# Designed miniproteins, single chains, part 63

Each design is a single chain, and the fold is of that chain. pLDDT is the mean over its residues in the fold that is shown.

## One batch from the design tools (miniprotein)

Design m2170
Fold by ESMFold2-Fast:
Structure m2170 (fold): chain A 81 residues (1-81)
Amino acid sequence: MTLEEAREKLEELRRETLETLRKEGRLREWSEEQLERLREAIRNSDVDELDKLIREAGGVSEETVEAIAEELLKKFEEYLK
């Protein structure tokens, strides 16, 4: 699997996830500070902080799904080096 294939697959999963969350009414608004904390927690694989942030916000946002996809891609790039 190439990095390009991984990008395409993550983009598909992101779109599918957002569509599902919209249909279920599970989208919430996150502040920029919460989103930055989310990106940091993903980079550090800090599952406890991720759970805390999601609970604090009362769910996930479109920006949250995007941030998760971007940070996963960055981690994947490190593994393919």
Scores: mean pLDDT 74

Design m2171
Fold by ESMFold2-Fast:
Structure m2171 (fold): chain A 84 residues (1-84)
Amino acid sequence: LTPEEEAEVELALLEIKLGVVKAIMDSGPLTREELDEAMATVEEVIREAERLKEKYPSLKDDAERIIQGARELLAQIEKEREAL
């Protein structure tokens, strides 16, 4: 794989991570610890996607889509945490 193709795979794995967090959140009410772990995972996805976006401008649109999805999920987690 070229470095760009490796970065594309890395972005796909970040998107899978977001899907897993979303599935966990949809599975039922979460404890504060579970919400904190979900928040940490989503924040990591945002940081990694921003890094890939800066390093590989050709992936900007895909990275921005993933970042947007992650930020929406982060807002949901923050709202649920505030309700506790």
Scores: mean pLDDT 85

Design m2172
Fold by ESMFold2-Fast:
Structure m2172 (fold): chain A 80 residues (1-80)
Amino acid sequence: SAKLEREAKLLEEALAQNPDSPKRGDVLARLGDIYEQLGKYGLAAEYYQKSADIYADQGKEEKAAELYRKAEELAEKAAK
């Protein structure tokens, strides 16, 4: 939808302006959610993977593991 596409653009612009933001992990996870809803599974998987890497670096292992699993599931879906 146009609303989701606009939200994704604003979040991508925010990441470009603040690459080291403490909210980077949350923004990347939200981009994953948006692209998943738009049916762009490969891009959604990439964003979830990046979000999981950030959470792992922050010691949030359980949150990271959940997002890694979601990224793997969507990457498999994109390969079909």
Scores: mean pLDDT 87

Design m2173
Fold by ESMFold2-Fast:
Structure m2173 (fold): chain A 71 residues (1-71)
Amino acid sequence: SELAKKAAEALLAAAKQAESLGLTDLAEYLKEKAEYLLSHPDASEEEVFEIAAEAQKKIDAALPAAQAAAA
């Protein structure tokens, strides 16, 4: 429960940052995952970590492209 809430908070913060960078699709994805975790507070630790890992992977892939576009 607490882990899912903290993960959702982190995803929402990342979504705001993605929006500020013009990464609308990434921001929407992160919001959807945060909403999922908030609606499923009983999600297992494994499930929460898997969602967080996939979100971080997408963030890491998108940031270099956004930075290159801004240059």
Scores: mean pLDDT 78

Design m2174
Fold by ESMFold2-Fast:
Structure m2174 (fold): chain A 84 residues (1-84)
Amino acid sequence: SLEEKRKRGGIYGVIIATEVLGLSEEEILEMARREGGDVEEVREAIELAKKVSKETKELILKAKEGDKEAQEKAYELIKKFLEE
């Protein structure tokens, strides 16, 4: 669904921002405010990302680097996470 796609994008974005770029929760929220984004959607994405397991976060990071197996596994794990 469009909502699932939006939430997945938010979770991936937060994980990349924290794990790759080293940004804090407050820095991510401040960027959203400056860019005129939906701050409440970003806050929801931060809270959802905190609930994602370390193993799933590592798969998302590998997926970003082009690992096709990691892309498939991360997609399925986040899909199930968002349905529960």
Scores: mean pLDDT 85

Design m2175
Fold by ESMFold2-Fast:
Structure m2175 (fold): chain A 65 residues (1-65)
Amino acid sequence: MEELIKKGEEFRKKRDELLKKSEQAYQDNDLEAMEKVGEELMKLIDEIRNGLRIPLLAYEEAKKK
């Protein structure tokens, strides 16, 4: 449970970083950087989705001894 809370905090920090990068890229008119920010956002969404299942996967992996 504490792992999920910690990941939530990390995701908030990553989101804030991506928002700043997006704003910076927009100011610089850097389309490539904006596209990269979009990819990072999709990656972040994947991490959130997987965060709910990672504890279960870790438990099953630990069982394979």
Scores: mean pLDDT 68

Design m2176
Fold by ESMFold2-Fast:
Structure m2176 (fold): chain A 99 residues (1-99)
Amino acid sequence: MSLSEEQKRVIQETAEKLREIGDEVDEILEAYKKFKEGKMSAEEFVEFLREKGLSAEMIARLARPLSVEKLREVLEAARRLGDEETARGVERVLREKEE
C-alpha cells in the first residue's frame, strides 16, 4: 500500500522542524513504508531514525499515524534498545490513540 497524504504530510512537517534532515525525507518515508508493510523490524526502524538525527519526540510524532499494534512494536523496540525517551514518547501516543 502507498503512504496516505496525511502520513506524508506528518513526515514532511517533522523533517522541516529538523532543517538538517530535509534532504533525508525520502529515506525516512521509505523506512516508514517498509516498517508499516512489515519489511523492516521495529528495532531497525527506531535505530534508522536515530541515526538520521531524529529526536525521541520526532520519532513518537512520526509513529502517531501507525496502528496500535505497530505502535506497541515501536515501544517494545525502544525499550530493548534502552531508548527510554523514545519509549516514553511512543507510550504517550499509544495512550492517546487507545482513548
Scores: mean pLDDT 74

Design m2177
Fold by ESMFold2-Fast:
Structure m2177 (fold): chain A 74 residues (1-74)
Amino acid sequence: MLSPEQQKELEEINAQAEAELAALQAAGASRDERLRLVIRTLERVVEILKKEPSLQEEVDTLEAMIARARAELA
């Protein structure tokens, strides 16, 4: 189970990502710029989830998603 501090950090990451995505969409940012934001957000989430051993399968899934997203930028 995530600590209250970890839960708050995840909520802050999500709130920041939503605000940044809205700003990028308003600015007419490219697909690649939005994809980089998604990758960065997922990497931050993974760093928090890695601290909880019971979430290793979820971490592996997110890391696979990050790898796929990075491949789309290549």
Scores: mean pLDDT 82

Design m2178
Fold by ESMFold2-Fast:
Structure m2178 (fold): chain A 74 residues (1-74)
Amino acid sequence: MDEETEKAIEAIQRAIDYKRRGDLEGMLQALKEAIEHLKKILALDPDNKMYQKELEELEAERARVEAEIAARRA
């Protein structure tokens, strides 16, 4: 759990750093990594409402970034 939590936090921080740089592709990759680590945490602790909320927020952010990338490439 602690290792997956740390990796999720690190991936979120990378996503923030990529966002500041305007690197949407890097941000998307980091968000996907954070989501996968958070899903692993929730698989072991499914009643954790804090992590459920965080997962929802990260998935919403990923969807926004994916849409923006698609719009820029069209």
Scores: mean pLDDT 82

Design m2179
Fold by ESMFold2-Fast:
Structure m2179 (fold): chain A 103 residues (1-103)
Amino acid sequence: MKKKEEILKRAKEFSEMEIEEEILEKAEELFRKIAKILNASEEDIEEALRHVLEGKEPKSDKLAVMMGMFIEVLELLINKDEETIKEIEEGIEEAEKNNEVAT
C-alpha cells in the first residue's frame, strides 16, 4: 500500500467533509503540539495543515508523514475516542514539562 496515495485520498475526504469548527480547532491544536515536540518547523506544520484541509498531494515523504499525523488526530476527534485523545493530551503535557524543566 502506497502511503502517499492513502494520505492524499484521506486528505481529499476531509477537505470535502463539513467538520465541526470545534473539532477542527482542537485537532489543529493537538497536531501543532505534537509536531513541536518532534521539532517540526512552523513552515512544515502550516504546509501539512494546508495540504490536508485543501486535499493537496504531499510533495515529500516528510510532508506525507505530517499530513498522516494530522489526519489521525482528526479521525480520533470525529470518532470521539476520548480515551486515546486524553492519553495524547497527557503525553503532550508530560513532554512539554520535561522540555521546560530539564532543558
Scores: mean pLDDT 75

Design m2180
Fold by ESMFold2-Fast:
Structure m2180 (fold): chain A 77 residues (1-77)
Amino acid sequence: MREVYEETLERLQSLGLTERQARLALGLAAQVVNGYLSEEEAVKILVGFGVPESVAREAIREAIRAIREHPELIGYI
């Protein structure tokens, strides 16, 4: 479980995110999965934190995929 969280953060960082931005992307993706945010709103928030739009879209998509495959990740966010 903790290893999956760390692996997901490392994967997001390999896309060009800082650790802080990667953690934010996971939190935003959890809000999208739970229906509290749209994917577009999550991308706009990441762009506001300094992530380029193309990277933000890819990061949110990957984070959503990770949470759908490992729902227990929400407990770490």
Scores: mean pLDDT 82

Design m2181
Fold by ESMFold2-Fast:
Structure m2181 (fold): chain A 105 residues (1-105)
Amino acid sequence: MSPTAQTVLQIALLLGLSEEEAEEFARRFEELLEEMNKRNASGSEKTKAFTEHLLELASKSPLIDKSNPELQLRIIGAILLELSERTPTKEEVKEIIEKEKKLFS
């Protein structure tokens, strides 16, 4: 599994998805990323794909309140910002979620 797909797996697990769901999301993302790389997709296209995939993860997360779409969007935006620069670690993703929760509170 690529480092990016492994990060998606860790994000999904951190967001409270089951191991099976997290592995499925990571595998699908890896497949999508490989397909985009083969087509020489632009950075903006890759960012859009990351956004859509992370939004699906957030929508299935028991840790993100579905009645609070502003917080969900803030968390996704912060994770995407990191992904636009580099692949974040599991610890960094956890810090992003906690920071956004505190800032929104």
Scores: mean pLDDT 71

Design m2182
Fold by ESMFold2-Fast:
Structure m2182 (fold): chain A 103 residues (1-103)
Amino acid sequence: SPLVEKAKELLLKGLDNLGDFLQSQQSQYPQAVSQLLSLIDQTKERLNQARTLDEIEEIVDDFVREAMSIMDKHNVDPRVRTMIEAHLGVMEIGLAVTRLEAE
């Protein structure tokens, strides 16, 4: 489906942008960044295997939930957390817009 491919491309770019931001935080939060980058790699693999927008939505929901848990466990500063949440929000909005195009 063209919409499935569009959703994958959008989300993979969003994960790359988030990964780049996380690399800039590595010195302050080495353990949290390591876990979040590992989660990004696992999420990219799951996205590449996804066949439907419903599967992609579940993968993104799982990613957001796990990312929030990692930030909580490592007491990530609210300012850094807000920047990470902004990256997650851009991906969720992009997916929602693509979902609306699917009828």
Scores: mean pLDDT 88

Design m2183
Fold by ESMFold2-Fast:
Structure m2183 (fold): chain A 72 residues (1-72)
Amino acid sequence: SRHERLDEFERRVLAVTLAALAAVAAGEISPEQARARVLDEIDRLAREFDVPEEERRRWKASALAMLDAELA
C-alpha cells in the first residue's frame, strides 16, 4: 500500500541520514559529502518506493535540517 511504502521510505531515509552522520563523526567524509550523499540516496529511494515529489522534497528538507543541527 502507499502507507506501507511511505513508512519504509521514511525508515530508509533516517537510516541513510544516521549513517552519513556516523561517517562524518568517524572522519570518513566531510559534512558537504554527507549532504550530497543523503540527497542522492533520497532521490534514489523516492524512485524505488514510487514516492511523490512533495514527499521527496519534505524528506530532503528534513534530512538537511537534521544534518545541519548535528554538524553545527
Scores: mean pLDDT 84

Design m2184
Fold by ESMFold2-Fast:
Structure m2184 (fold): chain A 73 residues (1-73)
Amino acid sequence: DEVAELIARLRANPDDAEAWLRLGDVYEKQGKYREAALVYRKAAEILERQYGPDHPLAQEARKKAEEMAKKAK
């Protein structure tokens, strides 16, 4: 179970932005847009803290969070 593996990674290291991004991708594939938006936003916050808000990875994570939020009804 990919979700269980990612949750285990995040319990060990909650600042693992890659794990947050992958969890968002899984939720997006499942049509869980609200959950995807929340975890992409979490990834963006971590990436912004590590690299700054203008870093491409932080900007892309923020963009994905906004896109998922728009799909959540």
Scores: mean pLDDT 85

Design m2185
Fold by ESMFold2-Fast:
Structure m2185 (fold): chain A 95 residues (1-95)
Amino acid sequence: EEKKKKQEEALKKAKEAEDYIKNKYPEKKYFKFEYEAEFESPLGKEIVKAEIEVEYDPKNEKVTLKVKITRLYTETGKEEKKEGEKVIYFKDVAA
């Protein structure tokens, strides 16, 4: 019974703390940035698209970064793609 009462008090305080943190600071943040630029060159019209996705997870002390860059040469139909994904841990940045 004492263990159950301590568990119920701990759960209540944990829920109050979670509600406070959720309202004041989100534990996870997700950012998506999209950029598109169109320009004319001697090779014709070019379109560059950049997609950057960032997941900030302070609870697990990590950031996940996903980047995709696409360059389209509209007159030739040639498309060049470059993409990468990296997980950065807070401890690895401090080194």
Scores: mean pLDDT 70

Design m2186
Fold by ESMFold2-Fast:
Formats: structure tokens, sequence, C-alpha cells
Structure m2186 (fold): chain A 65 residues (1-65)
């Protein structure tokens, strides 16, 4: 299920960043949503989370190479 921003693999600081980025992704302007998507993508990749759980976020698709 898509609870990525509160995923156990993320450190406390990463979870806080993911929450902030997710709020921006949902509510921000197009520019802010793009920046938030990049931040979420970076946090998920650092945590080792694959694209399967992040298919709703374009920046994360097929990043696991």
Amino acid sequence: TETIRVHPALDAEQKERAKAAMKTWLNGSAEEQEAATKEIARLLQEAGITGKGSEGIPGLANKTV
C-alpha cells in the first residue's frame, strides 16, 4: 500500500521531509509539485524502495538500475 512517506525504511528526518514534500506535491503549484516529486524520489531511493510502491510518482519509475 502507498504509505511511503511514513515507511519504516525511512529515518525520522527523512520521514519529516517526505511528509513535507508529499503535502507540497498534493497542494502546491506545478513548480512546487515537481520539486516535491524530486525530493520524494531521492528519499525513496536512499531508503532502497523500488518503483513498485512509487508508481504514482513519475520521477521514481524505473530509477532502480
Scores: mean pLDDT 60

Design m2187
Fold by ESMFold2-Fast:
Structure m2187 (fold): chain A 70 residues (1-70)
Amino acid sequence: SAMEEIEKKKEKVNEELGKVFEQGLSENLSVEEIKKRLEEVLEKARKEGLPEEVLEEIKHIVDYAIELLK
C-alpha cells in the first residue's frame, strides 16, 4: 500500500540521517557540515517521492538534533 511504501522510505531516511549524525560526531565535523549533509539526505528523500508533509516533520527533527549539537 502507499502507506507501507511511505513508512519504508521514512525508515530508510531516518537510518541515513542517523548515520550522518554518528559520522559527523565521530569525525568531529562542524555543525555546518553536519547540517549540510542532513539537508542532502532530505533533498534525496524528496526526489524519491516522500510527501512534503513528512519531509517537513523530519526537517523539524533534524533542526532539533542540530540544536543538541550546540
Scores: mean pLDDT 80

Design m2188
Fold by ESMFold2-Fast:
Structure m2188 (fold): chain A 71 residues (1-71)
Amino acid sequence: KKKVEEYRKKLREKAKKAGYTDEQLDEFIRELVELHEKAEKGDEEARKWLNEINGKTFVEALKLYEKKKAE
């Protein structure tokens, strides 16, 4: 529990340095949780998304998410 809170704080710091808000970070984390759940249930689109994110840094993944959301 403590490690998760420290990790979230570090992610927020990195996101802010890249120009993203806490709200955007929280939205992205929520979407990642949903994608993992869908992928476990056999959703091919969710698996494709996770595969694309798996090779990227957290900031790069967040940037990709924001770009896709704007489409």
Scores: mean pLDDT 74

Design m2189
Fold by ESMFold2-Fast:
Structure m2189 (fold): chain A 56 residues (1-56)
Amino acid sequence: SAATQLIDQGNDVQAIMQARRLIQAGRYADARAIVAHARAQGRTDTAAIIERMLAQ
């Protein structure tokens, strides 16, 4: 996804914004895939922020 590419580029802020849009659209599986990718890349803080947005 575009958000996983942003993480690979080190643009974590934009990746978080894209994940937020996916969550607002009800696309929770896509947002969880971004969390998994962020954790795999060692982007632990980014993953934690997105996981917090998924907790409703």
Scores: mean pLDDT 82

Design m2190
Fold by ESMFold2-Fast:
Structure m2190 (fold): chain A 79 residues (1-79)
Amino acid sequence: MKTTTYTLNLPSGNGVATITFTEEGVVKVKVENLDTGEVKELEGKLSEALDEHSEEEVEKAWKEFLAKLKKRATSISEE
């Protein structure tokens, strides 16, 4: 299992985004706003996404998501 944590500087305050890759090939994404307490969670298998969408569409969406996280990140931690 691999976890990457992004500490985010949001316009409304501090946030944390956690991306977890499980040994079963499941990707879990959790985004927490520490000031409002709002939590958004997404879970899916990359293989299932590739069955429903083209590889290019999945790669584009993933790159756009990671770019947004990195742009807002003040620190990144990997386990």
Scores: mean pLDDT 66

Design m2191
Fold by ESMFold2-Fast:
Structure m2191 (fold): chain A 73 residues (1-73)
Amino acid sequence: MDEELVERIGEALRPFVSEETLRRAVEAAREALERGGSKQEVVSVVAETVRDSGELSDEELREAARRVREALE
């Protein structure tokens, strides 16, 4: 279910970002999934949201993207 996937994405991101950025990333993921988006689209919108926050380094962004992809497996 979409809710289960959204929850997994949230758990994957929680160690890396603030609560506000986590909320925005989870909302972006939920919206993409509700539109029938692919796993690649979900990862892309989450990565853009996290990148736009300015909270993570390039290395942390790569690690966060990897964990989100793993959560969607």
Scores: mean pLDDT 78

Design m2192
Fold by ESMFold2-Fast:
Structure m2192 (fold): chain A 82 residues (1-82)
Amino acid sequence: PRATVVIEADTLEQARKAALDAARGSMEAGGTVRGEIKVEDGKAIATLTVEAPSLEQAQRAVDGAIEGAKKAGAKVLETRIE
C-alpha cells in the first residue's frame, strides 16, 4: 500500500522541518518515506509518499506523519491511502 500526505507551511524552512518530523513519525511506524517540497503562492508545500507492507502499517505511518507535521507547526492539507 502507498499513502500520500500533503503538508503546508508558511516558509520553506518550516516545510523542511515539518517534512522531516513527519518522515520520522512515518518511519517509526514502519513506513518507507519519500518527500518533495514545492513553493507555490507564497506557501511551501511538502508531499510525502509512504510505502508500507500492509494497509494497517500504512495507516499507522500516516498517523505518525500527521503528528510529526503538527509538532512542527505545519498544516496537513490531505492524506490518502491507495
Scores: mean pLDDT 79

Design m2193
Fold by ESMFold2-Fast:
Structure m2193 (fold): chain A 88 residues (1-88)
Amino acid sequence: MKALVLGTVKTKPGKGQEVAKKLEETLRASPGVLSSVVTIDPSDPTTLYVAAVAEDVEAARRAKRELEETLKADPNVESFSLTVLPLD
């Protein structure tokens, strides 16, 4: 059963693009991630949205953990929220 990783990330001003690139690279390198998108809110360039489709729930949980570690280590990130949802 496939799963989604969904999230929002709040960055410091002027850092949205830099953080978005880092997250996209992290998701691309994560085993079992089938597709991903990281996009910047056009009305608030400090807000990022993350969506990834994973092969299964375990791959999604692994990708979430890798994203959390990347975001925690980045001084340009103010806050984030990530969730794993199974797909029917």
Scores: mean pLDDT 86

Design m2194
Fold by ESMFold2-Fast:
Structure m2194 (fold): chain A 69 residues (1-69)
Amino acid sequence: ADDEQRKQQLQQLYQQINQELAAPNPDLARLQALLDQLNSYYPEELRELVREQNREAIARLREAQAARA
């Protein structure tokens, strides 16, 4: 009976990801670690949906950093 705690942990991870994305110097390594944690928390049937959403955010950030390099 920790589904409520799991929900809170997922919300916390999303919040941390959003904070990292909004940071002046986003750390891609940290973001990837947070995304890996999210993926391990979701049931198999939801993993694909979560992966796609997270990858879109990382891809946008990667492109911004590549343009800066």
Scores: mean pLDDT 73

Design m2195
Fold by ESMFold2-Fast:
Structure m2195 (fold): chain A 79 residues (1-79)
Amino acid sequence: SVEEELQKLVDEAARRIAAGEDPETVAENLAKRAASIPGVKSATAEARRLPDGSVEVTVRAELEDGSVITAKAVAPAPP
């Protein structure tokens, strides 16, 4: 399903950020990959740094029928 694919993509994005990749670059790539899922009309993604140093990654996809699916994951702060 689109929801399952979005969750897999956002989980991968969070792992990449946790591994030291730039959150803004990862979010841009996440949006492009989400937009390429069959049935997705448009997608946006953002990475938000939380006060504890973790990063919340959110992807929002608008489907061809006009419905919207959102998926999130958190990349933990370095120890």
Scores: mean pLDDT 83

Design m2196
Fold by ESMFold2-Fast:
Structure m2196 (fold): chain A 62 residues (1-62)
Amino acid sequence: SMREEELEKMVEEFIKEKNVPEEKHERLRHLTFQIYETFLSSLPFDKELAEKAIEVAYELVS
């Protein structure tokens, strides 16, 4: 879906910008999508909320 593709791009950009260690990439991606699907998937796509989901996932994998 377009939402999934946009979220994928945002996660990849976050990884590059924050220099996230390679060993955390799979967990970060997985948790981001779990948070998004659980709490945000019923809402219209919102980039600010998607960014918050990535930030929360990163705190959990850090």
Scores: mean pLDDT 80

Design m2197
Fold by ESMFold2-Fast:
Structure m2197 (fold): chain A 88 residues (1-88)
Amino acid sequence: EVEAAREALDLYIEAAREAGEEELVRLLEEARRAIEAGDLEKAEALLEEAVPAGRKAYAALSPEKLAELRARLKALAERWNAALEAAR
């Protein structure tokens, strides 16, 4: 679902900003726009390009910020799973 992917990218963009990884922020913002436009091929290519910078950003985050990001990603996944179950 496009909304779930966009929300997940927003969380990664926020984490990248906190890590000071400007190039990663730019790549993730472009991927977000590609997803919104329905260009999944472009979004996939941008996300693949972002992988090395993402690894670096994760290493730059404090343990506190990493725990916060993991908790937010888990909450997002649980929220979307609940919405899917409610639609059944």
Scores: mean pLDDT 73

Design m2198
Fold by ESMFold2-Fast:
Structure m2198 (fold): chain A 55 residues (1-55)
Amino acid sequence: GHGERNRAGAERALAESTGHGAAASALMAKRQGEENGDEEGARAGEEAYRRAGPL
């Protein structure tokens, strides 16, 4: 179903990025937003980091 397609895609992306790249990219986006004073960018990066995988 639709959910299965989305889940398979997410699993594929995690496998390709070894999980580590996705979390690192999200963290960098958050940091970049904070450095630029871009609250929207910082918030988006934080949300992506939470979704990519917690600690």
Scores: mean pLDDT 58

Design m2199
Fold by ESMFold2-Fast:
Structure m2199 (fold): chain A 63 residues (1-63)
Amino acid sequence: MEERQKKLLLEIAKALGLEDIAEKMLEAVEKGDYETADKLARVIQKAAEENKELVKEVHEKLL
């Protein structure tokens, strides 16, 4: 379950050109740095909102 969520996030971020941001966000979550994780998640979320069709395709492929 948790691995599927990480994979989905990384694939979406990769498609958006934000794979490095997603990796840093996951690292922050692992370290318990939720403030940094939240900031990075907002960057990915904004890009995803601008590319909804691409995000939908990635989501459907992985889930």
Scores: mean pLDDT 76

Design m2200
Fold by ESMFold2-Fast:
Structure m2200 (fold): chain A 87 residues (1-87)
Amino acid sequence: MELYEKALEALNEGKVEEAIALFKELLKKEPNSKYAAEALAYIGAIYYHLGKYEEAIKVFTELLEKYPNSKYKPIAEAYLEEAKEKL
């Protein structure tokens, strides 16, 4: 997936805002993609590491609501708990 690969490359280069934009574009264009839950997990983790805990909570909540059976459920729940504790 081109958008997914570009988003990971942006993250590797420290371009976190560009990475978020690319992951959001992937979700908009391909919400049923096998990468969709993973894209939400990355967006949430980036917001968490930037100290944007309210944004991280919203994204991980969306992941759990839209992709309840994804392999990212345990990590999303862990980040939600930690982000809520930071507020």
Scores: mean pLDDT 84

Design m2201
Fold by ESMFold2-Fast:
Structure m2201 (fold): chain A 72 residues (1-72)
Amino acid sequence: SAEAQAYADRGRALAAAGRLEEALAEFKRAHDIDPNLPGLAADAFALGMRAAAEGRLDLAREAYTLSFELNQ
């Protein structure tokens, strides 16, 4: 949906700005609206990799969990 896509777009912008917790929240909102949104699983996985690289392990776990849920 357009609404879910807008949340995903916002999440990517926040991640690019280094606002990783806010990015995850936006990706969770996109998932709640449209769990089949194309590309969202990849976005969540990329966020997890970045969080892990920055030592933010709890955030990385949450992002990877979201990516896994989206690939079911």
Scores: mean pLDDT 87

Design m2202
Fold by ESMFold2-Fast:
Structure m2202 (fold): chain A 80 residues (1-80)
Amino acid sequence: SGENGQALLFKSEVDKIIDAIRSERDSLSPEERQETIEILERMVKQFLDLAKKSTDEETKKLYLDTAKRLQDTIEELRKS
């Protein structure tokens, strides 16, 4: 349904953001890296909130998976 379609669209957009960050990772200043982490942390909180509010298990799973991928990207940036 529409909610699951929206979740898939959000996942697709997040995947593009992660790919862009990974492509530019080595060129980020310390300040840009910190700003990127803060943006990604806000996105994680938003997707966790969407998952909590979702009544459809597949949609909930999709939001949780998206949040996990963002968390993994944050950890990659922190370890750089």
Scores: mean pLDDT 83

Design m2203
Fold by ESMFold2-Fast:
Structure m2203 (fold): chain A 93 residues (1-93)
Amino acid sequence: MSPLEQAVERLKKVAEEALKEIEEGKFDAEKLQDRLMEIVEYGRKNLSEKELELFMKALSEVAEILQDYATGKLSKEEALKKVEELKEKVLKE
């Protein structure tokens, strides 16, 4: 598995966990921020400049998906689909 694939897979898992926590009313924004920062640090050390740019765009899109789900603009199924599509898009470069 490439470093980019590893970073994207970790981001997907963090997003899926955050969606579940929001659904259960147990969401912790500080814990999410810490998890995201760990993946960003991994990316800075292991990704090329172009791969890091793609990853940072993906991270921004995940944040938007989580916000839209939390505000009722997306269903859980729609949010999960968008996260999976984002993973495929980033890795299909």
Scores: mean pLDDT 82

Design m2204
Fold by ESMFold2-Fast:
Structure m2204 (fold): chain A 85 residues (1-85)
Amino acid sequence: YKLTIGDVTLYIGEEEVVIEKTVNGVKVKVTLPRGTHTLEVNGKLFKIEVGKESVTITDENGNTITIKVGESTTLNGVNIKLEEV
């Protein structure tokens, strides 16, 4: 699956998550195990919890959403989309 949250992309595999972001025109990739990750998007902190076919996202104010594959939403002014690749 592919999670897009603002300008950050997470590629969700069976055992790992690849986080991809462009910083000052340079593409940066980080590979992490599945689970819960905290990342900064547009100056705001988000907690990302990777499920089997859904992702739960919590903003810095404690607002939580769960999105499924094929869905998109907005949380704390940031556009979020989960899609199959």
Scores: mean pLDDT 80

Design m2205
Fold by ESMFold2-Fast:
Structure m2205 (fold): chain A 59 residues (1-59)
Amino acid sequence: MEKALEAARKKTETKEVGFDIADDTAVVVTREGEVIVEPGVSSAAKLAGMVLRYIADKL
């Protein structure tokens, strides 16, 4: 349990909200400590939608 909390804190310190699309791979790291990885160009569009939703929710 404590280890899970420490992991969440480290993720928050690393990136508040970050996403990257490299060579048909999409990766998202959120401030809430959620990491999403989807391969393929189609996943890039899905990733963008998820990132937009997360950012909009923060606003």
Scores: mean pLDDT 52

